Designed miniproteins, single chains. Designs and how they scored, part 105

Each design is a single chain, and the fold is of that chain. pLDDT is the mean over its residues in the fold that is shown.

## One batch from the design tools (miniprotein)

Design m3644
Fold by ESMFold2-Fast:
Structure m3644 (fold): chain A 106 residues (1-106)
Amino acid sequence: SKQQERIKGLADATKAELDRIAKESKDEKTLQAIADIKGLLDQMVELVEKEELTLEDANALLEEIVAKFRIIKKEMKDQELLQALESSLTSFLVAVREYVEINERE
């Protein structure tokens, strides 16, 4: 579906912003958090493509992503890179939430 393609595109854009931070960081906690977020994004996209993503699963994965993002935010000094990542991640999470809420009613 077009919604699934949009969510995949937003995940790919967010992974690109994570890669930019990874190139600038030598902090092991930040690099681990980046790897963890990438895995969580891939898991959400897979569940969306299989039409198996529930509202409960989306909420759980979203909370994990937010927890990992807080680790990056604490260690990263570059506010422009942080803002770019936060904006991309917010767009992805909003799209996933809207997708799940529509499909839970159909």
Scores: mean pLDDT 85

Design m3645
Fold by ESMFold2-Fast:
Structure m3645 (fold): chain A 64 residues (1-64)
Amino acid sequence: SAMAEALRKEADKLVARAEEIRKLAAQGRVPQEAADQVTSQLLARAAELYEQAGDLAKAAELRA
């Protein structure tokens, strides 16, 4: 459905943002602890959106 597609695209954007923050932490540009906190929140929200979209496999992967 269009709603499920929109939810997946939003979740994908949150995952991409988390990946960018992890790269910045690896480069020493942000503190690792702060990066871990923010990425955990982004990935938790992405998992909720994947679950709402019916993508239970991606939701489970992000919660592992």
Scores: mean pLDDT 87

Design m3646
Fold by ESMFold2-Fast:
Structure m3646 (fold): chain A 64 residues (1-64)
Amino acid sequence: PAVPSPEQLLAGTKDLADEARKQGLPQSVIDKYLKQAEDKAKAGDTEGILKVSQQLVKETKKTQ
């Protein structure tokens, strides 16, 4: 299968943000990562979006 588009990866990051919110991660932290992912998506930086998503997951794990 083809590599996901920046838009598809950003949608995945938003799903991870919803999970992070359920796990008790502060909205301000979630917003910070979402903005970073959106900036990377606008630049077409798929690797950057993946890295931001990984950081968001790591922060969520610290909360639980």
Scores: mean pLDDT 80

Design m3647
Fold by ESMFold2-Fast:
Structure m3647 (fold): chain A 90 residues (1-90)
Amino acid sequence: GVEEALKSLEDSKAGLQRYFAELARVDPAAAQAFGDQANATLDEMIEKGKKLYEEGKKDEALKVYIEGRNFADQAIGEALSRLRRARAAA
């Protein structure tokens, strides 16, 4: 349901923070810029979903949380790609 989708999104967001921490060890500026942008987008999606849920728009809230989870998973993939490139250049 909606609550499980939100938890899944929050778990992915928490996972993403671990990769930003690893990036910060090799490229602090890139990690900060990418992390700030990704977290701002995820926080906006979480707040939008919460508002929709409070308004009784459960299907719309679920869709936003699924889209947020997909965004977080894509951001993890990009963070891993950046980390691989940084490590290969060292």
Scores: mean pLDDT 85

Design m3648
Fold by ESMFold2-Fast:
Structure m3648 (fold): chain A 67 residues (1-67)
Amino acid sequence: MSDRIKALRDRLTLLRDLLDYLRDMLDRLRSMQPSPSVDSAISKLENSISDLESEISRLESEISSLL
């Protein structure tokens, strides 16, 4: 396997692990009593998850183009 594909796959693994962590945090926040601070944290986390999902999709496409 080329060093480039390995580096991209290693990065993809880290981003997927981060995505799982953020999703767990989001579920925990959603189970808390509603408050302005919790609602703000949920909104920020949802935006971060969306951005991360987009980056993962881009990396998957890049890896596929190299195969």
Scores: mean pLDDT 83

Design m3649
Fold by ESMFold2-Fast:
Structure m3649 (fold): chain A 65 residues (1-65)
Amino acid sequence: TVERMLELIRSIEPKTPLAAMARAVAISSLKPGRIPSAEELQALVNALRREGQEDAARELERLAS
């Protein structure tokens, strides 16, 4: 759900400027009637994996499917 996705994204502690930017973009895209695009979500997933946050990345992919 949009609510669970927003909660997960807000709970993420970004360790790099790239992950922080991707997180901010995803949050700004979560509006009533809109979810982040597949590309925006994939950018955040990739940034999380690069910084070793595999559990958060996998949970985000699970919510996006």
Scores: mean pLDDT 76

Design m3650
Fold by ESMFold2-Fast:
Structure m3650 (fold): chain A 66 residues (1-66)
Amino acid sequence: MKGVEVTIVGDRPGLDADGRVLEKGETVVLLDARLDSDGVIHGTNVATGQRVMLPAEDVELRDVEV
């Protein structure tokens, strides 16, 4: 199925549903990735099954097969 690989390139962290901070240089693969009106990417981390929120302006995106 299609996922989105997200690499954090900015200094603003993302958070998963457990409150884990996703920092610069970290990469996560998201299922059901979507951009909201506030410029935040929402999705489910494939590795953990947790919902994550990432600022779109601080990340690089790549489509991947999962």
Scores: mean pLDDT 73

Design m3651
Fold by ESMFold2-Fast:
Structure m3651 (fold): chain A 62 residues (1-62)
Amino acid sequence: SASGARAYAGALEKEAAELELSEEARQKVDEYIARIRAATSSAEAAAHAQEGGRVLREGVEK
């Protein structure tokens, strides 16, 4: 994938590892990370990263 896709995946992985997430939220974030890594364009990777970020925020927001 493009270097941007790798950066998105790495950033989401790092943030997920630093946060205490529910099992369900971790599973969903992992799915989005996999989609980012499988992305065929930077736009596709960015879209999956944005969705994964929303799941991450939902998992830690009270």
Scores: mean pLDDT 75

Design m3652
Fold by ESMFold2-Fast:
Structure m3652 (fold): chain A 98 residues (1-98)
Amino acid sequence: SKLEELEKKAEEALSIPDEDERIERLKEIIEEAAEYEGYKIKIVVLEGGKPEDIKRNAELFLEASKYAKENNILGVVLAKNIDLEKLREEVEKLKKKE
């Protein structure tokens, strides 16, 4: 099936050593899968590298999550140079400050 083909491409993409190329390939595969299934999606690419980027990226993640939920569409996040544990902690802190 088309989905099995896309799943194989995703597994191959996850093995790409270059992070930028890996993210770009994953983005293409996700967009193709969404189009094939007839889903509308919101893709957000989060890029870190500096300590101050964590809060900004957590805010972008929450905004994208709210948008996807409000519009009943699939949200997809691709992350580069981000400490996922710190991102998770910052997202939880932002949720509790409301």
Scores: mean pLDDT 78

Design m3653
Fold by ESMFold2-Fast:
Structure m3653 (fold): chain A 80 residues (1-80)
Amino acid sequence: APSRRELELEAGLAFVKMALTVEKADASEEVAALEEAVEAYIAGKATAADVAEAARRLKEAVADSPVTVLAAERLIEIAE
């Protein structure tokens, strides 16, 4: 079964994607990097710190999108 942290990271990523879509924020490169980091973490090829770093970069790119910022902050909290 997936670990609790893996499930929370996947749920956090889904929330980021939903918030980004609702706010129509343009951060396709940062979202792709975050997706890759989460998938790599689940595959045992990346650390939680790599996920947190990708989420921080997304947060900086979407600073004008308050719900997406909160979603990214939640994902950073889960990863740390």
Scores: mean pLDDT 83

Design m3654
Fold by ESMFold2-Fast:
Structure m3654 (fold): chain A 80 residues (1-80)
Amino acid sequence: SREELRARLREKMAEYQKKIDEAIKNGNIDEAYKIGRELAELMAEGVRELTGKEWQVEVEIIKDPLTGKWKLLITMTPVP
């Protein structure tokens, strides 16, 4: 069901977020970007399955200027 697919996608996102946070904490930004790319691919496949449409998914790791902490940004755009 779509409910089960959404639940599985959220669970996978949480797993990847923990791995990205750990890589950032260890100062390994290259590893964080690698894991982020894997997450982007997983999300693109997941939203395609859920919506029946192609989506462009981009993942960026930026430093929050207000907190000084590194943050994961995910941008999703439908392909025309």
Scores: mean pLDDT 79

Design m3655
Fold by ESMFold2-Fast:
Structure m3655 (fold): chain A 113 residues (1-113)
Amino acid sequence: SAERREEERELLLRAYEILKKYLGEFVEALQIDKASNEEKIAILEKMKEELKRLAEEARRKGLERVAELLEETVEKLEEIIEMVKKGASNEELLKEAKKLFEEFLAKADEILS
């Protein structure tokens, strides 16, 4: 339905804004190289919490494809958090952050196609 497509678009746009904000903060922290691992993890955890809440909203509204994409994005963020904990380089973390964002955009576009 048109209403369902509009709700899918609105939730994906909200997810995009969350990703843009927190991945921006994360990338800046990596590039400046003054943030502790705890600070890097805090940024990723905040992004994860907001996306998880949005995934729960998508599930409640019956927007299964959006919920699945958001849940997958949360799982990928958990992997990046584990990389930080294991002492991954800023170059590796930047690569994974870029990949996560690009994969999200591609899959969001598929849902809206």
Scores: mean pLDDT 89

Design m3656
Fold by ESMFold2-Fast:
Structure m3656 (fold): chain A 84 residues (1-84)
Amino acid sequence: SSDAEAIYQAALEAYFLHLDLSREQRIEAGAAAALQVAREIEKTKGIDAALQALQDARQRALELGDTVTAEGIDRALQELQKEA
């Protein structure tokens, strides 16, 4: 979906913007970016749509072999699930 693609791209861009940081800090940056986009989806389409978009974005990252971006998205998913 376009929502899942938006989350993936935001997390991926955060990762590449901060290549000078540690792996953990880049995962945290990706998580923050993914969560920001997910919260925009939540405001427009509700929490279930935001959670689904995060799950779809994580799956896309894994299919591409992008484990670092997938870990960032998974952290955003865990954070949003606490509010569900």
Scores: mean pLDDT 84

Design m3657
Fold by ESMFold2-Fast:
Structure m3657 (fold): chain A 96 residues (1-96)
Amino acid sequence: AEEAALRAQAAALRAEGAALVARIRALLDANRDNQALWQKLEELALARQPEVDALRAAIDAAIETGSMSEAQLELELLQKLLAWYREVLAIIEAEA
């Protein structure tokens, strides 16, 4: 039951993430010459990338050791990526 619920939640987060990424790409194409926007996005990436990298490393370790925490860590990574995409979209909407 819990495993099926985690898989369903992960699928929903991936679908939402894909939709946000598509919207972000379209907005960035419209704002390619907005230096202030790109600077803010770079600053956000520098702030968020280490946490994403740490979660990816934890997932890799869980896979290597056969840890039962892999599914939960993957869900946490998807949630962090989704939050980051929402922050990117908010910055674009404020600066565009």
Scores: mean pLDDT 81

Design m3658
Fold by ESMFold2-Fast:
Structure m3658 (fold): chain A 65 residues (1-65)
Amino acid sequence: SLDTEYGIGMILMAASVYGAEAEISVSGNEITITLKGASEEAKKVVRKVAENIEKETGAKVTIKE
């Protein structure tokens, strides 16, 4: 969906700004975010963005390291 695609873009932008590598996988209504080299600050920012996407779209978001 457009909301999901927009949210993915925001996650990638947030990770990039904080110097983290992010891989995103989408399967139906599930979004999996894999973070590598992320600082604790980057993880918290990505987590907040993910929570907002889940709240607005109803998708299930999972964050992995």
Scores: mean pLDDT 76

Design m3659
Fold by ESMFold2-Fast:
Structure m3659 (fold): chain A 134 residues (1-134)
Amino acid sequence: SREDMVELALEVLKRYDPNATREEAEEIVDEVLKILEEGKGGTYVLKLLYAKPEDQAKADAKIAVAFYIAVENPDKYGQVILAIMIESFVNPEVRERAIAILEKLTEIARENPRLAKYAPYFEALILSLKGLDL
């Protein structure tokens, strides 16, 4: 739901800044939904994986929401996950970044009762990404 996406984005932002606001999280959710609806999700998430350190808090929150949407509707948005998997196979630095984000998301999901149901999906993606190194 929109509320689950906002909560996920806010929890990610708060890992970087405890003063992060719900309004910032809502803006992130609205941006991600618009970009994915326009069919630009794959390129969008790849750009976020290459974000500079100063942009990483918002980039991680945006990637979190994109993963949530792709997990909730894989028939429509599963190509976002596929794009990350392909890029992670080609670029080890992207793979390490994607794993680090998913590990953070797994921790957030396990700590939050609203998000706990998504933790197994993030863990499955981590296992898949680690498998690319074999």
Scores: mean pLDDT 81

Design m3660
Fold by ESMFold2-Fast:
Structure m3660 (fold): chain A 56 residues (1-56)
Amino acid sequence: SLADEANLLAARGAVYLAQGDREGALRDATRGLELGKQAGDEGSIRAAEEILKQAE
């Protein structure tokens, strides 16, 4: 589902941040945010927003 995909992208973005890959994190979190908004899934939206804030 879109919500599952959004959550997966946010999780992968967190892994990219842990590895120092800021650009990878931004790409995944941005896509995850888009899909989360389309799905109306608050959890995925919040997770993606947190990654975006940390990546800056």
Scores: mean pLDDT 85

Design m3661
Fold by ESMFold2-Fast:
Structure m3661 (fold): chain A 79 residues (1-79)
Amino acid sequence: MAEKMLEEALKAIEENKEDLTKEQLTGMAKEAIRLAKEYIKKGDYEMAKAYAKLGIYLAELAGDEELKKEAQEALEKAK
């Protein structure tokens, strides 16, 4: 389930990335990282990994190195 959610989210972002502003991408990355941390607290590491990977992808598109690092740290905690 987590893998399918990540695949669908990545596809939607890829199809619409030209219409997304840096500010929107940054906001989406922050939300994905927040959800990854929330799922870590709940012990749902599969969902946490999916959101952390989504956060990394969005942060890269936004060019936000700090958010990318935060998302990578969340991914490491979710392993």
Scores: mean pLDDT 81

Design m3662
Fold by ESMFold2-Fast:
Structure m3662 (fold): chain A 76 residues (1-76)
Amino acid sequence: SGERRRAIAEAAYLAHAIAGGLLRSKEEGERYRREALEQGRRNPVGRELFDRAVELSEDVLRLHIYATSLRNRYVG
């Protein structure tokens, strides 16, 4: 559905944002992590996608892999 595709795109963005944030500062990583948690609450159709980004929030490499995987799912 359109809601699922949108959730995949948003989760991909936030996973990448958490990873990039962590490389800049712990505070920036935590800010994007909180945004991912909030998006999960608002998007029940894709909650597990945002929850996964939050779960991976301590591992920059795993977040990058996850973000890339999600991006590939909605782009082609």
Scores: mean pLDDT 81

Design m3663
Fold by ESMFold2-Fast:
Structure m3663 (fold): chain A 88 residues (1-88)
Amino acid sequence: SATVKQLKEEAISYLEEAVKIAEELGDETLAKLLRDLIQYLKKAKSKEDLEQILEGLKQLVKKAEELGLPEVAEKLREAIKLLEKGLA
């Protein structure tokens, strides 16, 4: 079974892929928001921190979908699944 640490590291990898896609598509605002969440996630140790990050990621999924960025939304959903598994 994957450890919480491994799930977190894999989630960060998906978020870093989402940053690269947002940067390639010229969405500097979305890329910055994603980088800020990655830094918060790297420092997060409590369940409460992870729950706040999950809420932020779910809001960014909606924003990516509204902006017509389905590849970004897909990477964010994969990160969410991994972090939710870590909370279970």
Scores: mean pLDDT 85

Design m3664
Fold by ESMFold2-Fast:
Structure m3664 (fold): chain A 100 residues (1-100)
Amino acid sequence: SENEEEAKKKIEEMIKLIEKALSITKNEEAKKKLEELLKKLKELYEQEKIDIKKLGEIVKEIIKVIEEEMELNPEKTLELAKIRFEIIELYNEIELLLKS
């Protein structure tokens, strides 16, 4: 459907934002967690139908890791906060598309 195609484009944007967060992450544990979550998100993206509940669980964990990194990486806190905001915004847009 058109809504599923639009949702997938928003997941592609979300993947790019997470890759950007990963590139500025200094904490090795946060980096590993983000890489693992990015892999899960890419696997979800390859499915014919997007499982919004699974997407929500992945996004929630990504946001938690970014928030933990923000505390440990003060030089990048504003950039990470912006990425976090944009990921949340994209998730809300995807949820609205897939609930219609």
Scores: mean pLDDT 88

Design m3665
Fold by ESMFold2-Fast:
Structure m3665 (fold): chain A 64 residues (1-64)
Amino acid sequence: MEAIEEALKPFEEETQKRMEKIQKEFDSLPDDPEEQLAFMKKIREELKAENAELGRAVRAQLDA
């Protein structure tokens, strides 16, 4: 099977779902542009870290 493409797809969907949940928490907190920027930046950092982990997992599958 094409594990690479299939592994990437679910991850992309999960990423978008997270963004929606983050936006909901956004509304719970005061709508401060400064805090929003900090919050968004934090999410981006997490996404980058997850991409790195995904790369390792995919590589392990290919090596198997």
Scores: mean pLDDT 69

Design m3666
Fold by ESMFold2-Fast:
Parts: sequence; C-alpha cells; structure tokens
Structure m3666 (fold): chain A 89 residues (1-89)
Amino acid sequence: MEGIRYAEEGIRAAEQGNGEEGGRYALLGGMAALEEAKTIEAINAAIAGVLGGIGALTDYRFGNKEEAARSARGGGLAALKGAELAAKS
C-alpha cells in the first residue's frame, strides 16, 4: 500500500497549498503504483500521477505556486487511482 500512502499524502499537502510536497508525493505515489501496475488502466493512471508530480515540481520551481498545488492535487488523485487499481489487479 505504499503507492496509496504516498498519493494520500500528496493530496493532503496539495490541499494545504503545498505544491512542492504534494508534487513530490504524487511523483512517488505514481512511481510506486507503476511498479505494481498489471493493467493498462492502472499503468495509465500511474503515469498520469508521475506526470502530475513532475508538473507540480516544475510549476513550483518557476514560481507558479498556485498551479503547482493544482497539478500536485491532480497528480495525487491519478496516483491514488493507479495504486488502487494496481492493488486490485
């Protein structure tokens, strides 16, 4: 359940406006979900989590902190979906 834990932390941090922490956890959650993913749907969701995390960290680096939090939340939700699908497949 590592991917689920990271995804939930990512969503929590993003909802608190912390796009940097949220982005890091969305990336970690997506990567963990991708490692366990056995279906195309789980793989696609895990990849979306990774990309959302990278996007959040990029936005944060360039000063777009509000966009970073939005990207981190989206990435965290995608990572959560990927991790839950991976756990069931």
Scores: mean pLDDT 87

Design m3667
Fold by ESMFold2-Fast:
Order: C-alpha cells, then sequence, then structure tokens
Structure m3667 (fold): chain A 60 residues (1-60)
C-alpha cells in the first residue's frame, strides 16, 4: 500500500539521519575526510524527504 511505502521511506530516512549525526560529530572532532560522505548522505536524505512528500500529496 501507499502507507507501507511511506513507512519504509521513513525508516530509511531515520537511518540516514543517525549516520549524518555520527558523521557531523566526527567532522566537528577534526575528521574532514568524511565531508564528501556527509554531503552524499544529506543529498540522499533530501531525496527521501521529497519522495515522502510526493506520496503524501497523492493521498490528499
Amino acid sequence: SLEEQIDKLVEEAVRIVREIRALRKKIADGDTSLQPRLAALEQEYKRKVAEIKALLAQIG
């Protein structure tokens, strides 16, 4: 169902947020080599949020 698709995307977005938070902490601690990985995950997160919004718009 559409709701199941949204739930899966939300779970994926939560996992990405946890990874982003961990990477931001490591970068703040001085590991700048992780910046490209952080940028890629932030872009992936934005994509997941856009997908969720598009599916929610189809419901209403």
Scores: mean pLDDT 86

Design m3668
Fold by ESMFold2-Fast:
Structure m3668 (fold): chain A 72 residues (1-72)
Amino acid sequence: MRARVEELLRRLEAGLTPEEQEALRALVEAAFARDPEGILRGLEEALRLAEQGRHAEALGVVATAAVEALAA
């Protein structure tokens, strides 16, 4: 995984349980293998939402980006 994706994941993981962190990391790694640019954009948008306190919406953005990447 590229250093930028790893940095974004660390910031998004800060409020999650270890089980949730593992699931998120696995999903992002799978999505990155299919569409690295799509998942990177999704993670950057998710971090912006999380910084605004919109954590549920941030996770929704990551999930949507990952599904789109895996479908590509």
Scores: mean pLDDT 77

Design m3669
Fold by ESMFold2-Fast:
Structure m3669 (fold): chain A 55 residues (1-55)
Amino acid sequence: MKEIKLKKGETIEVKKPSELILKLETTDKDVVIELEPGEKVTITEKVKEAILKEK
């Protein structure tokens, strides 16, 4: 797994099937997003930690 720095308003695109795990400032719950190649996600909340897991 690779830790990445993501700020509110940033967009991430993946080239491989990936799982994005976001730890938000506002909650202790992890947000898990499954991404297919070419999909994009825009960060709308403050993130304290982000992990990208390529499959």
Scores: mean pLDDT 77

Design m3670
Fold by ESMFold2-Fast:
Structure m3670 (fold): chain A 87 residues (1-87)
Amino acid sequence: PSVEEAIGIILRLIGLLEDARLKKLPLAEEAIEKALEAAKLYAFEGDREKARELLEEAKEILKKIKDEEARKIAEEAIELAEELLEG
């Protein structure tokens, strides 16, 4: 993906993180933080391997989320980061 596309996805991830923080959804916040870290690491460092590792950590956190709203927000963030890595 282009730098512009990467920045767009990162800004959307930041928006999801702020939403999770505002709603006090700690597991969603943790999963989104890992997805954002993966996106940044891939976009700016080119480290796909490390980015994939962080994304798998985010997916493991997602499995532990029982709250439907928290799960939806975390899932959207993980999907955005995956789109960037495949892109």
Scores: mean pLDDT 85

Design m3671
Fold by ESMFold2-Fast:
Order: C-alpha cells, then sequence, then structure tokens
Structure m3671 (fold): chain A 80 residues (1-80)
C-alpha cells in the first residue's frame, strides 16, 4: 500500500540524509542515490525530494544544501 511504500522511501531517504550529513562527496552521494532509486523502482528526483524534506524537518542545513545541489544536477540531466 501507499503507507508501506512511503515508509520504504523514507528509510532510503534517511540514509541519504545521513550520508550528506557525514560529508560524503556529492559524486558518491549521487551514485548511492541512483542505486537506491533503481532498487526501489523510483526516480532519483523523487527519492531526493523526500530526503530534502527530511533534512529540512530535522533542521540539517548542510544535508539540505547537498541534497538540493544534487537534485538540481539531476533535473539538468533529465532535460534534453
Amino acid sequence: GAAERRRRLEEAARRIVEMARAGVPIDKLKEEVRKLAEELGVDPLTLLGIAADIARQQGDVDADIQITMLMMREVVEERS
């Protein structure tokens, strides 16, 4: 159901927030996001959006910045 899918996505997103908070380089963060998104069958942007929301709710400015920067790069790559 939607609630079960949301929980799985939030667990993956939390991992992304923890990696960003730990100062993992953006290129390594990108690789992990794409891997998790593929495993979950979602767009990387969907997963990044959830991660950004979690970071903002937690007041984690550094993680929010890193996730938002990666999100902008993914948007540019999706455009022709």
Scores: mean pLDDT 80

Design m3672
Fold by ESMFold2-Fast:
Structure m3672 (fold): chain A 89 residues (1-89)
Amino acid sequence: MKMTVGFGFSKGKDGKIIVRIAVAREGEFVEERTVTAKDAKEAIEIATRYAVEFGADEVHTVAEAKNGGSKEEMEKTARETERAMREAI
């Protein structure tokens, strides 16, 4: 039973990070959730926690921000999340 969890990162007001979580089983959509994190560290912790809770076999991350500075920060957060998850297994 293959579980795929996708994480989208975007920057909201007050520097908070919005984490969009999409879950699919056997390639079929199961659910989507949105959670707010105070910073990149919390966003990575939240994403890692959800991947473990859902029993993710595959994880995908993406930066959803289009604006210059926010885009690079969100892309870095996405890459660090993937690295943290790969290191945990």
Scores: mean pLDDT 76

Design m3673
Fold by ESMFold2-Fast:
Structure m3673 (fold): chain A 75 residues (1-75)
Amino acid sequence: SLAQGVADALQTLIDAGHSGEEILSSTRTILSHLVQQGRISEKDAEEAKKKVEEYLKQGDYQGAIQAVKDTLEKS
């Protein structure tokens, strides 16, 4: 699924030792690309970006991934 594929890609970045700032940047790029492709709405992308930023500020990388996955599963 799209949701699982994106979650797996973000997990791979975490496992490779990428920073929270890099994970946030990658997440924003992926979500913006999906909006451009018409695969998710701008509203859903904005809500997911806010949740991811909040989780990453707390050091909750798994919460950030789950927020993206939940958004894509609803789209």
Scores: mean pLDDT 85

Design m3674
Fold by ESMFold2-Fast:
Structure m3674 (fold): chain A 103 residues (1-103)
Amino acid sequence: AEEEERLERLIEELARLRAYALELQKELYKEKKEEAVEKVRELGRKAHEAWQAGDFEKAKEYLREAIRLAEEALGESEKLEEARRRAEEEVRRLRERLEEERR
């Protein structure tokens, strides 16, 4: 019940954070910010390892750090809005696929 709902919300939040981090990584790559790309990639790897270990809170921390570093490296720009829009679209598509599998 409540614990299951909390876990579902945490998984959804992690999916959103991961999607946004990946879109920010793509924008950093386009801008040839190779050092920032590598740092975000490393944090993404650590987040994946934490997720596989069942440490969803640790995975969330790594993804938040990756997003923070990526946003700082890109600065305040239209690219952040575009990355956010693309991440929201990807999460929407993932939700639709998961809902179709439950039918």
Scores: mean pLDDT 79

Design m3675
Fold by ESMFold2-Fast:
Structure m3675 (fold): chain A 69 residues (1-69)
Amino acid sequence: MEKERQKQVEILTKASLETQPYGGELFAATRAAAEAAGLPPQEVADALSAAGAEVNKETNKKIEELEKE
């Protein structure tokens, strides 16, 4: 089902974000695992891109707050 595939992409994307502080290699491995599991490449790419943008936004916000102090 489409909803089930979306849920799997979300779970793998979340796992990738949780491991991001420990290295970008784990982020790449999560993407490869999602593709190997037969998830649509476009959905995986879109989800990872959106998640990466959110992490970058949070990181930039924290950096900006630190620079002000």
Scores: mean pLDDT 61

Design m3676
Fold by ESMFold2-Fast:
Structure m3676 (fold): chain A 74 residues (1-74)
Amino acid sequence: SAEKKELLERARKLREEGRRLLEPAREVERIVNEKHEPPPEELLYLESPQKVRELIARGERLIREGERLEREAE
């Protein structure tokens, strides 16, 4: 049970980290593509389309790894 709890905690942290990367990147993509306006100052570090795509891919990989660990804990 302790080992399962540790796996679930690791899964949760990976999914949280993935969402932290993914959500701002997807927000920038929506603002630029749907509203045709520049991202807000806090998200200017994501103004490069390549960086946005890389961050989305990384975030999605972390979320998938978290989901894999959750399945292993079951």
Scores: mean pLDDT 77

Design m3677
Fold by ESMFold2-Fast:
Structure m3677 (fold): chain A 57 residues (1-57)
Amino acid sequence: MEEEKEIDKLVEEIEKDPNVFAAQALGIKSEAAEKYHPLFGDGELGEKVIKKIGEKL
């Protein structure tokens, strides 16, 4: 539950910042992308965040 709430909150914050998505899609590192780097493809938590984002698209 706590982890799910954290994931949902982070997904919403990432969705509100298009620059984070652009940086990840282009493979460019930025301050925003680095802030969320542990979630983007790093372990199970990162995969869950990305999957939730894809489901909302």
Scores: mean pLDDT 55

Design m3678
Fold by ESMFold2-Fast:
Structure m3678 (fold): chain A 61 residues (1-61)
Amino acid sequence: SLPSPEEVKAWLYLAMGILAEKNGDKETAAEYYRKTAEYFKRQGQEDLSKWAEEKAKELEK
């Protein structure tokens, strides 16, 4: 079966967060990691959601 639109969005936001982080844009990276966490949580993927939230929080330190 095809992945859900929410699953596709989660991985897209994750990729954008990683790219922003590599470019030194911590604010943009944190925003994308938070969106990643939201979409993983909507899919019941609690571990991935928690990881993304912790990553966003780390970037704001």
Scores: mean pLDDT 83

Design m3679
Fold by ESMFold2-Fast:
Structure m3679 (fold): chain A 88 residues (1-88)
Amino acid sequence: MSQLSDKEVEELLKEARKLLKDVKEEVKEKYLKMVEEVAEEVGIPKEKLEEIAEEAIIREVAEKAKKLMLEDPSLSVKEAVEKAVEEL
């Protein structure tokens, strides 16, 4: 049940990365704040915070898209990713 093939997961991550530019600025700021809070405890350089926040957004989009595809198998990877970005 709750499973996708490795190939489908790779395509989800690829499509999610393409749609990063379409993610709302407010969502990007939210993830950046979350990463900044964690980074303060472990000494991560500030210049890496944006990169880490972007990767966190990509993974969140991929996980939401995966859930959408499992609920509606007729959704393409692209359609699922687009819906996941809208729901952020």
Scores: mean pLDDT 76

